Designed miniproteins, single chains. Designs and how they scored, part 39

Each design is a single chain, and the fold is of that chain. pLDDT is the mean over its residues in the fold that is shown.

## One batch from the design tools (miniprotein)

Design m1422
Fold by ESMFold2-Fast:
Structure m1422 (fold): chain A 90 residues (1-90)
Amino acid sequence: SAEREAILEELAERIREIVPSLADEIIERVRRIFAEETDPTLLTQRIADVFQDAIDELSKTLSPEEVAKIEGELQRLISETHRRLAALAA
């Protein structure tokens, strides 16, 4: 749907802002998840796994404080995405 595509594109823009160094890889994986999964809970669980991989990678080079900040922003983004997708499914 047009609404699902808008959520995906806004999610992609937020990923570019929060994690610019890994954005292209993360966005590719997220686009695949949106294509394969329609259930909001399963979709956001799969995205959470992608974000955890990104946090693990960033933990190799960034300070614990910067990692915690990015993790918090990504967790908020997952919660917002779930809320928006669940509203469309209702």
Scores: mean pLDDT 89

Design m1423
Fold by ESMFold2-Fast:
Structure m1423 (fold): chain A 69 residues (1-69)
Amino acid sequence: SEEANKYLEKGKELLKQGRVDEAIRYYEKAIELDPNNAEAYRNLGVAYRLKGEFEKADEYFKKADELNP
């Protein structure tokens, strides 16, 4: 979970820089290490929304809400 949090934080930094696809890869790594990380799923939702992939974004937001309502 500590390692997962480091990937999550790097993803947030990349997203802040507009590096959306790179941020997604780091969020995916965070989920690979911690599949119950609700925050990583929420951030994937934000990233996919920024790409205009609204249906995929909604799926990730739903997953995040299921893990941590």
Scores: mean pLDDT 86

Design m1424
Fold by ESMFold2-Fast:
Order: structure tokens, then C-alpha cells, then sequence
Structure m1424 (fold): chain A 61 residues (1-61)
């Protein structure tokens, strides 16, 4: 959980910094960790939707 939360925060920060390459690499790592933890498709989709909303809100500033 702590590792997943750290990845989520870093993805948002990388996106805000315009570091798209880093953001994509971290997003891939997040998905990989969720799969490794046995997360369901619904759980992965929910996590990606949450991240998308956070990034969208940050970009609207």
C-alpha cells in the first residue's frame, strides 16, 4: 500500500513537471505492482480512474 501510494504521488508529480517519459514508466510500474498483488480488473481500473482525475484536476490550474 505505501509503495503504491508513493508511485501514485510520483506519477502526478512527474506529469505536473512535464516529464511524460517518467510518468509513463511509473504508471507501468504501478500497473505491474497491482497485478503482482493480485488486484482485480475493477481495482486496477479504479486506481487508473483516480489517477486520471487527480492529473486532470492538477492540469486545470
Amino acid sequence: SAELEALKEEIVRATLAGDFERAMALLFELIRLLEAQGASREEIDATLKELSARIRAAKAA
Scores: mean pLDDT 82

Design m1425
Fold by ESMFold2-Fast:
Structure m1425 (fold): chain A 91 residues (1-91)
Amino acid sequence: MELLYAGSDVLTPENRAAIDRLEEFAVENDVPLRLIVGDPTPADFEAFRAELEALGYERGVVIRASADNPEALAYAQQAVERVKKKREEKK
């Protein structure tokens, strides 16, 4: 099981580019993208891996965002919604 991960506690150009790359990867490979708000625990990653395995996915994408930065959180939420919409359009 392969998980791609990016943290976005501040909306820097580097973190924005990382989110954009993960959005593109999730859409192109038709894999789920999950947003975790706050500090992810090992249990959060294990739960997502179990969900991916149960659904037959070998890969997934995780974006972490901090509630302390509303702009970074909003950017990550918008990326999640775009991935969800684009993946639905491919069916």
Scores: mean pLDDT 77

Design m1426
Fold by ESMFold2-Fast:
Structure m1426 (fold): chain A 56 residues (1-56)
Amino acid sequence: MKEELLRLPGVDEETAEKIVEKFGEENASKLTDEQLLEIEGVDEATVRRIRAAREL
């Protein structure tokens, strides 16, 4: 969900909007590290934070 993405360190409103626009809200939690890196403004550190949040 977009609201959950906004709670992750390094994910601002613009980045969360780009994620849901490209992959959809329901797929945001299923994205691979490679897919997340395709989003403008998402770097390797942001991907690591998103992955850590999904593991917990």
Scores: mean pLDDT 69

Design m1427
Fold by ESMFold2-Fast:
Structure m1427 (fold): chain A 69 residues (1-69)
Amino acid sequence: MMDNLREAARALARLARKAGRLDLAAELERALAEGAEPGELAALISRAGAELVAIAGTSDLPLGGPYKA
């Protein structure tokens, strides 16, 4: 069970960095490094996930396809 939470936290930390939420990424990485309790990790993931889902909804609209010169 903890394996899934750790993987989710790592994925969210990477997404937070890409979204410019360095504070959120640092918080997730700190919790992972400190071996946070599963409940604490789950709460952090829920909060971070909600924040990043909101960011994803407002991100650029990249169409699949190569750059055209």
Scores: mean pLDDT 70

Design m1428
Fold by ESMFold2-Fast:
Structure m1428 (fold): chain A 58 residues (1-58)
Amino acid sequence: SAVEQEALEILEKAKEAFEKGNRVAVERALQELKEMAPQLSKELADELIEELEKLLAE
């Protein structure tokens, strides 16, 4: 779905930003994913949020 594609794009851009040292962009991406989580399957939302939270835990 379009919403799933947007969520995956947010994750991809956040990973790129993290590689460049931009933690603020990762934090913003996490907030965006949390805001769109009700439009995603629970499994997908949880997976994407966990991935970004793991990056921020470093």
Scores: mean pLDDT 84

Design m1430
Fold by ESMFold2-Fast:
Structure m1430 (fold): chain A 60 residues (1-60)
Amino acid sequence: AAAVAARAAANRRAGLEHFRSLDEEHQRILREVAERLRAIGDSIQKAIEAGKPLSEARLG
């Protein structure tokens, strides 16, 4: 009985670690997506500027 209770507590702890891991993974995914979007945006902007050298404004 006591050993079973201890195992149950350990399993709950693993669940909490999983929740924490999910949050970290979520943040990592968001950062990666943001980086890719910035790279794409920068590439498009650079292509436009190369096509129209008279207009070099980049506002973000």
Scores: mean pLDDT 68

Design m1431
Fold by ESMFold2-Fast:
Structure m1431 (fold): chain A 55 residues (1-55)
Amino acid sequence: MKERVQRIAQEAVERAKKAIEEGKKLNDPQLAQDKLTEISLEFNRELERLAEEEK
């Protein structure tokens, strides 16, 4: 369980870094912002799912 939470967090961080780099590459900071928001929402849903499984 602990390793799974760590992997989810690590994956979210990696996605965030990629989104920022893509925004820079395309000169589109709003694209980076949108992706970061989406990653944040997905991360929260993933954590909620784990909480449900552990009841």
Scores: mean pLDDT 77

Design m1432
Fold by ESMFold2-Fast:
Order: C-alpha cells, then structure tokens, then sequence
Structure m1432 (fold): chain A 66 residues (1-66)
C-alpha cells in the first residue's frame, strides 16, 4: 500500500539515501496522488540533493493536499 512506500521513503531519507527515497515517494504517489506525506518526502529529498526549485514545487503540492 502507499503507506508502506511512505514509511520506507522516510526511512531512506533519514539514512541520507535521497535517490532511493525519491523512488519510494514516487511509487507512493503512483498509488495515491493525494498522499501529502509522499510529496513532502519528495520535496525534502530534492532539497537535500540541492535541487531547490523542484523541492519548492513539491512542497507547495504537499501543502495544497494537507
């Protein structure tokens, strides 16, 4: 379920494995596009990778879903 991918993505984000966190967050979004936590993981991972413009776009999406 989307929750399993969100949980895994958050774990990899904390481990500094940002590319893997992005993959898992995208899988969660494929299953549930309205999952705000998945968009938040995607935003944080992109910010940590230095991709600030994409990070802000995904942060906005997460806040809109709330």
Amino acid sequence: MAEDYVKAGKMYLKLGKYERAVELARKAIELDPDNAEAWQILSEAYAKMGREEEAKEYEKKAKELE
Scores: mean pLDDT 83

Design m1433
Fold by ESMFold2-Fast:
Structure m1433 (fold): chain A 80 residues (1-80)
Amino acid sequence: SEMEKLRKEAEENLKKAEELMKEGKIEEAIKLIEETISKLSEAGDKELLKEVLERALEMLKKYGGDEVYIKLLEDALKKL
C-alpha cells in the first residue's frame, strides 16, 4: 500500500531526525523533517501529515528547536 509505505518512511525519518537532534545536529534534523513534510503534502495524506507535524513539534520543543520554525509548524498544523 502507498499509504503504508509513506507511513513507514515518515516514521523512519522521524526516528533519524530525533537521533540527529540528540547528537546536536539540529539543522540536519530540520532538513529531514522538511523533506518528510514536503513528500506528505504532495501525496495529499492530511491525516499522516498532521501526525508527523505533531511529532516534529514535540521533538523540536524537547531538543531546543528554533522558536520561529516551531511557530511555522504550529501554523501549518492549524491549517489542516
Scores: mean pLDDT 82

Design m1434
Fold by ESMFold2-Fast:
Structure m1434 (fold): chain A 64 residues (1-64)
Amino acid sequence: ATKEEAEEAYKKGEEAEKEGKLEEAIKYYEEAARLYAEIGDNEKALEAEIKAGILRIKMGVESL
């Protein structure tokens, strides 16, 4: 993975969230977290995971 791929996935997550497409936003944030982890950017990976988690809770996908 490249840093550019991770940043692109994260930006797509932000755009999907802005459009109210929460399922797509979650998917892109999860992809960004995976890509950031692959390049060793654990801080950005965690940030993307947190964003995806918050959106899942808002959608009622996880209630725990």
Scores: mean pLDDT 80

Design m1435
Fold by ESMFold2-Fast:
Structure m1435 (fold): chain A 61 residues (1-61)
Amino acid sequence: TAEAEALKAQGEAAYAAGDYATAVAHYLRALQLDPTMEDTWANLGRASAKLGDAPLPPPVP
């Protein structure tokens, strides 16, 4: 939908600005409106990884 596309664009803008929390929020809202947006699911994964939601190697041994 046009609203889901607009939210995706806002998420992409937030991601480009380094505001990953805002990007995640916009992507999740877009996916609530249109869960078939495969590229938005991928963008959500990238933004979530930047926030540390995805497992990253710990800095300690």
Scores: mean pLDDT 74

Design m1436
Fold by ESMFold2-Fast:
Structure m1436 (fold): chain A 98 residues (1-98)
Amino acid sequence: MTEETVRADLERVAATSTRPAERAVAEKALGLSPEDQWRALIAISMGLIVRGVALAAGESEKAAEIEMLRKLAEVLRKLGLEELAELAEQLAEEAEAA
């Protein structure tokens, strides 16, 4: 994957996602190195897969978003992106409180 492709995908998420949490993570990721942008994109992709599975299993939009954000935080932490993982965890807590 090229640096330009990774950046373009993150910029698209930041500009066009209807989900504020997803936009916030993508915007923060754009400030990282190209290598960490790619890692962030992997984590976002894994989170979106988990969200899709939760919705397909009949879970609510709220439950699916919380599961997505928790998986996003888990993957970000495994990839060494602690600040993004903390942001994703905070957003998951905010979603649970709402």
Scores: mean pLDDT 80

Design m1437
Fold by ESMFold2-Fast:
Structure m1437 (fold): chain A 66 residues (1-66)
Amino acid sequence: SEERRREESRRLAREIAEKLLEAFEKALGLTEEDRKWIEEGKTEEANEIIGKRLRELLEERKEEEE
């Protein structure tokens, strides 16, 4: 059935996302709180947190490059 196929696809996607999330956490320096927002499925908030973290890293690097 179509719904079953979508459920299985979503399960696989979630498993892959979890592994990618761990890599992103390390690369971006995400906190445990940031991960919590992402895992809660709050898409807008998750994107905003990742975006903010990237901006913070860019600003920090800019300051260190000085």
Scores: mean pLDDT 65

Design m1438
Fold by ESMFold2-Fast:
Structure m1438 (fold): chain A 60 residues (1-60)
Amino acid sequence: SNAEKRREVIREIALTLEAVGLALEKMFETGDKSYLDEVAKRIRQAKNIEELEKLVEELR
């Protein structure tokens, strides 16, 4: 349904923003830009929401 697709899109956006936020925090703390580059690559390669959830968990 349209409501289910909307919920999935919102969750994907929320997880993507959290992953980027965590990568930025690590980059600012360490001065290492590679965290942002690696996270951006993994976001682009994610095939489903579960892979984005795993990425966020690994960054915590």
Scores: mean pLDDT 83

Design m1439
Fold by ESMFold2-Fast:
Structure m1439 (fold): chain A 86 residues (1-86)
Amino acid sequence: MNVVLILKGATDAQIAQARALADGLRAAGYDVTVTVEGDTVTIEIRDANEGAVLAALGLAVEFELQGAELTVKVEGDTITFTVDSS
C-alpha cells in the first residue's frame, strides 16, 4: 500500500524530524518522495509494508501529542496522515 504523511504549519523541528524519517526509510530501501513548500511537508512512501505505515503513524501521533490535529484517511490502497499545526 501507499502512505502519505502531510504536515501543515510545520515548525523547523517538525520539518527536520520528517526529513529524518524520510531519509531513514530511503536508507531501508523504500521509495520515498519528500516535497517541502514553506511550512507544508508531504512525504509519500510507495509500496509500504506494516513497518513503514507504523513509522509514519508514530511520527504523526508524536506531533498530535504536541498539539497538532491528526486526520487519518484511507482511499483505495493509500493511507493519508494529515497533521495540522496551523
Scores: mean pLDDT 86

Design m1440
Fold by ESMFold2-Fast:
Structure m1440 (fold): chain A 80 residues (1-80)
Amino acid sequence: DPSEIAALQERLEELRAQARELEEENKRLTEIIDQELKNLKTIEEKQQLVKKYSPLVEKNRAQMDALADQAERIRALLAA
């Protein structure tokens, strides 16, 4: 069904766009962490900063993995 194939291809592009946004967000978060670490003087303060931002980076990575899994399922359907 051409309309079903088109819908799956559109969904695949949506997933790719979402993954790119998450990659850009993680890059920005890493840059923020690096800049903030330069302003902190104690190991405890640096550890607290990493603990604050690491969950956000990991959440984005987990979401990117979920998007990749969805994309693989769509590719399998398109290959069938």
Scores: mean pLDDT 84

Design m1441
Fold by ESMFold2-Fast:
Structure m1441 (fold): chain A 88 residues (1-88)
Amino acid sequence: QLQNLLQQLQTVLQTSSLPLVSLPPQAQNQVTLAQRGLQSEDQSVRQRAIEVLQKDLELLPKVKDPEEKQILLSIYQQLVLFLQSLLS
């Protein structure tokens, strides 16, 4: 579930490096912070991770590869929905 989605995001970001390289440096830092938030049991940290992922969604149009943009969009949307379900 959450671990599986986090692992998919981590694999995409680590294996290709292209999504992170295609994002501005500020966005790369935000993605790293969001990954740390997703691993936390603290609800406040998870809420912060949602906010960071929402900002990353705004930066996805700047991702160079259309296929990687589509994969990241899908993963980020699923992570946001999952985290929101845990907060409700």
Scores: mean pLDDT 58

Design m1443
Fold by ESMFold2-Fast:
Structure m1443 (fold): chain A 97 residues (1-97)
Amino acid sequence: SADLEQALRVLRQALKLVEEYKKNNDIEGAIKALELALKSVRDLLARSTDPADQAVLQEVIELIEKALQYAKNGDFDKAIELLKEAIRRVEEALAAR
């Protein structure tokens, strides 16, 4: 699950950036951070060969897409909540192995 460990790193970085952009009310910065995270996780899914990792990465993509929608509406708290949920999902999948 090297792909899941990399997804976890990407998500933790995105969370830190969105929390910082929230302090400055920087919606464009938050959107850019989430779009970069989305691209990175999609690239991980494209190269993954483990069906169980693919399922987790797909759930993470859906959560980032929702977070991006909330960020576009200025709802930083919901975007942060969804990123934390994505992190928990990856951590649970890593712990199960």
Scores: mean pLDDT 90

Design m1444
Fold by ESMFold2-Fast:
Structure m1444 (fold): chain A 98 residues (1-98)
Amino acid sequence: VTPEVRAENAASARAGIDALEPEIDELLKKAQDAVENGATPEEVRELSLKSIRLEFQLLAIEVAASFADPETAAELRQRIDKLREKLKEVGELIDKAA
């Protein structure tokens, strides 16, 4: 479509990734701590709810990235895939802490 639409979607996706990355890293750290030191059922539930929310946010970012130009979309997809792998690890750690 237009270059302006592609640029807007690329900017939106980048902003979303930049905002989500530290949230996922913090959640990963908390999930690791839950496995190492133990966690209450309430804490495990909170981690699970946060993980689900971040997964939905990442999906929205992926949709926006798909409307960028092919080169930019490929770059953004690489960052998105890395964040998705971290969220998968979070889910596995939450299961171990439960």
Scores: mean pLDDT 84

Design m1445
Fold by ESMFold2-Fast:
Structure m1445 (fold): chain A 58 residues (1-58)
Amino acid sequence: GTEEMRRLAEKAREAGIPEEEVERLAAQIPPNPETGRALSPEERRDLAYAALYSERLN
């Protein structure tokens, strides 16, 4: 849920992921696959943080 994404985003910020990288990735995130709707700017940023954090752990 939203809380899980928020916690991942906070960990990403603490890991020092540059906000510029987050904004670039957030702009490229596709619409929600179940509904086809555009994600909100906040949803896109949280997903971008989570994705970048996961990438840096690999």
Scores: mean pLDDT 70

Design m1446
Fold by ESMFold2-Fast:
Structure m1446 (fold): chain A 68 residues (1-68)
Amino acid sequence: MPTLEELRERVEELRRRAEELGVPEEILDMIDGLARFVDKAEAGEVSDEEVESGWLLLEALERSLEGL
């Protein structure tokens, strides 16, 4: 299973790419929401099941950016 550290790194990379591509604000808001989720996870405020859901959302957003 990927680590929280890997999740953080991939969210940061996705955020940078989204800014460079000038994606719609809706996509940036989703990425920002995911970044806040990672902040909560690092603080120990989320369950393991929620972390898994975060990974699924990251993968969906990465696929959306690759399609651009």
Scores: mean pLDDT 80

Design m1447
Fold by ESMFold2-Fast:
Structure m1447 (fold): chain A 60 residues (1-60)
Amino acid sequence: MEEIELLPLPAGTTLTVPLPSGGSLVATAQADGRELFEWPPDATEEELFAALRAIAAARA
């Protein structure tokens, strides 16, 4: 399992990453500093980690 460090997003920011299997990973920053991650139930772990890495790279 690969661990990707995600930086906090400003409240109200939404990042969307399309997945190869269809659907998208959506990351939404909350006002309390939490992040909400939403993805299709059929997404693979590898697709999820690739999408999280893309979000982290976009933040850098």
Scores: mean pLDDT 68

Design m1448
Fold by ESMFold2-Fast:
Structure m1448 (fold): chain A 82 residues (1-82)
Amino acid sequence: MVSSVTLTAPATLEQARRAAELLERRAKEELGIDVIARPVVIDGVARVLVTTPATTDEQNSQLATLLAESLREAGIPVEARE
């Protein structure tokens, strides 16, 4: 199974790039998962597109946590969720 996530939080291209780099690095170092995270700009709005290989529900939860942390570290506002 392959999962894809698109971030819609207000972001600059630099923030999206930083979040993508952090997610890829942390996923590989902490979870041993090769994640592809791509900063993209659509109509002047920076977004991050994330593609993962086949993962377990536990790994998906861990990736979601790392994504939220990476967004926060890059200075992107995150919804008040876990």
Scores: mean pLDDT 67

Design m1449
Fold by ESMFold2-Fast:
Structure m1449 (fold): chain A 70 residues (1-70)
Amino acid sequence: MEKAEKAVEDILKAYKESKEKAAEKAREYGRELGASEETIERMVENVLAGEEGAKNAADGVRLFYLRREE
């Protein structure tokens, strides 16, 4: 759980600085988790779309970590 929570925190903290930094964090975590390029691109687009999109992308990264722990 600590890795999932750290990823969410990192993305949301980056979003407070700039949406571009949050998008880069989402891309980095997506690649680390082995998400497809299409999934990573979708997460980046969600972050760039606004605050709700950034929250959705962060939640997506959290779900990737939780699924891998299964």
Scores: mean pLDDT 77

Design m1450
Fold by ESMFold2-Fast:
Structure m1450 (fold): chain A 86 residues (1-86)
Amino acid sequence: LEEKIFSGDPKEAYVAALERILEETGSLSPEAMAKPENQKIALEVFKKLKEGLKSADPREASVTLATFSMDLAAASLGDPFESLLP
């Protein structure tokens, strides 16, 4: 994971971070991501991603971190669209 997060490629780092969360939590579903223990795992992976992207292009790093934060927020709070489905 460290090799991909610190690769200097924001897309590779982003994918590696999501894969780590999936491996540790078993699912990126809103139900799984709502659990406090999974929130802690997601936060630690996010911190690692943020640190790895310090060497990347600042604009690409900012976009990647914002996208990752939005994906985690949607998963942890529930996708508003999915929350309207049974």
Scores: mean pLDDT 66

Design m1451
Fold by ESMFold2-Fast:
Structure m1451 (fold): chain A 82 residues (1-82)
Amino acid sequence: LEEDLKSKDPDVQARAYIELGKKLYKEGKYEEAIEYYDKAIELSTDPKLQAEALANKALAYEKLGKYDEAIELAKKANELLE
């Protein structure tokens, strides 16, 4: 994980950020999880990784009671996989 965060490959780094976000989500740190998902989306060149980060970000927004934002993020994730 630490090695992946220092990778020169942006998609490897993005996956590591998604992993960190998932860990924070599991700990109930939803705002911090969203921050790492945003880093993954911004860094990734792979639509599949961007979709995964967007979907996880949507779940975090749902936990925060931001349902409208969660729905929009889930739609964006689905659009990337078309």
Scores: mean pLDDT 84

Design m1452
Fold by ESMFold2-Fast:
Structure m1452 (fold): chain A 68 residues (1-68)
Amino acid sequence: SVQEKLNKAASLLSSVPGFTVTVNADGSIVATSSIDPTRLIATALRLMGEFPDLDVTLDGNTIIIKPK
């Protein structure tokens, strides 16, 4: 289900050092990074590859994940 995919994506983000992860009531995920840009970009690309059914957006130092 979409909710199971969102839960897996949130768990992945929470396992990466330097991310602050927030799960909103609508199930969307916002992860803000204090780490270097290379790791931020690598994490966003990994999420896009592992969760193609989710909308993954990189905006500055923030990764935003929403249901499609």
Scores: mean pLDDT 79

Design m1453
Fold by ESMFold2-Fast:
Structure m1453 (fold): chain A 68 residues (1-68)
Amino acid sequence: MLEELEAKEKEIRERYEKLKEEGKLNEEIVKELTIEGLTFAAELLLRSPDPEVRADAEAMLAKIEALK
């Protein structure tokens, strides 16, 4: 779980840095990258056998939906 989260964070950071160098960064792209990262984290937590962790993940997904 933690390793998958760290790998996703690195992927998003590398995409952000590349887009910044290419002059393609804008508020919409930053928002999309943020939503992608948060959604990945929430979906990863939903796979937990712990019902409390799954409930927290569902609450996180509701907050992400409000950002759209």
Scores: mean pLDDT 78

Design m1454
Fold by ESMFold2-Fast:
Structure m1454 (fold): chain A 97 residues (1-97)
Amino acid sequence: DEERKEKIHKLLHRGDYEGAVELMTEEEKKHVIEAVRKMAETADEEKKKELEKLIEKAEEGDLEAQKELVRIVSSVTRETAEALIRIGEEFDRELAE
């Protein structure tokens, strides 16, 4: 279902997390929950508790919690991409010197 995945990608790109969640399969929602669980493992105690509560609500079918988890994962992915670009730029500069 490439058309559905393309729609989800466009919704995430424009910040429509509710629309994205509505189009997601249960398997895709589980992947988002798993990603946030891995983030919680490296978080401080307070943040870990907040993320665990959101995961619990999302697993119960709370739309607001599911939207928040999708937003968090999307934000982390963007930050990771930016960090990789920055590392590449520094490496190229070092080789040019």
Scores: mean pLDDT 73

Design m1455
Fold by ESMFold2-Fast:
Structure m1455 (fold): chain A 80 residues (1-80)
Amino acid sequence: SMIALADALERAGDEAYKKGDFEGAARMYRAAAELYEQSGDLQKAADMYEKAARAYEKAGKHELAEELRKRAEELRKKAE
């Protein structure tokens, strides 16, 4: 299931984040976001892009963080 894979990637991202692997966490959250978006769960996709942005910010990837925050905002507007 695409949603089950997205859920697993979110959990893996949370574990990576707790261990200080912020870039790994960001990649996992971004992959989860893409899967939620493909499944039509735009609100969860936006939540995962926000988590990925926070993780990229911690990794010093400020431009990537800003792009993902914009992506999350666009998806939240579509989720209405």
Scores: mean pLDDT 88

Design m1456
Fold by ESMFold2-Fast:
Structure m1456 (fold): chain A 66 residues (1-66)
Amino acid sequence: MKEEAIEKARELFQEALEAVENGDLDTARKLVEEASKILADAGIEPTPEQVELGRRIGELYEERRA
């Protein structure tokens, strides 16, 4: 169960990274939020790399919204 949550979250973070590369920040943000929710619901802490990716996407998203 928890291993499935970790794997699904990793997949979503990978898709978010690809969305960032394509300039689709709305999709990237949604994917990171979904991955974070899956980890939180499973009681799993995100990795430092996942936290950093979320931070970068958030900064880019706010830049586009400004």
Scores: mean pLDDT 78

Design m1457
Fold by ESMFold2-Fast:
Structure m1457 (fold): chain A 84 residues (1-84)
Amino acid sequence: MVTSVRVTFRLPVNWDDVKKIITKNIKTKYPDVEVSFEILDDTTTIVKFSKPVDPNEILPIINQPIVVDGFFGSSGSHSASVAP
């Protein structure tokens, strides 16, 4: 069980769009979980959860393709892992 994951993007992203999409994807399966973000740099964020979550369930949700308004398709590749 984890309370945070690290998400790394290949290219700099619009954090407002990314936060909305990740939060929507998580809340679709876990409506009771509140999500917060700690931005480390232009490509990296820590995603924090109000409750412990199973990494085997949460990582596939976060790794879903992110489609950003103003881009045709995904805003680039990203990967999520358990934060050390």
Scores: mean pLDDT 71

Design m1458
Fold by ESMFold2-Fast:
Structure m1458 (fold): chain A 94 residues (1-94)
Amino acid sequence: AAAKVEAIIALAQAIADNAAAAIAAAEAGDAAAAVANLKAALAKAKALAALAPDDAAVKAALQSALATLNALAAAIGDAALAAQLSALIAQLAA
């Protein structure tokens, strides 16, 4: 139980850190760094969703974070990454 809570907190923080790094990279014009951080955030979001599949608060937080990442992926023109983010949002909404 305690180890699972620690893992949830660590993954949530890592997702937030990668999201912030992706936004900063995109604003700086570094599309490669933005994409790398978005992919890292997506991978961690999938791990968090798998770790806490029945936690409504975790699902709501992930949906909000992923919506921001999806908008950024679309803005930088990575259609494949935007599609992957949209798919995870749809799975969490079900």
Scores: mean pLDDT 84

Design m1459
Fold by ESMFold2-Fast:
Structure m1459 (fold): chain A 62 residues (1-62)
Amino acid sequence: KKVKGIAEAIEDYKATSPEELDVKKGDLVEILEALNEKWVKARNLKTGKEGIVPRDKLRLVK
């Protein structure tokens, strides 16, 4: 199921592969797709890059 939303990175995450997304604490990301309960595909709105990131590094903005 496709999920759309904006989330804020609550801590830094460094990509360990080219498919993963680097985020810094405070970065806003657009959630493009929910892959599973642990991982989402997102775009970092500051850098424009897309990749997968752990859900627990993100908090939905309201």
Scores: mean pLDDT 78

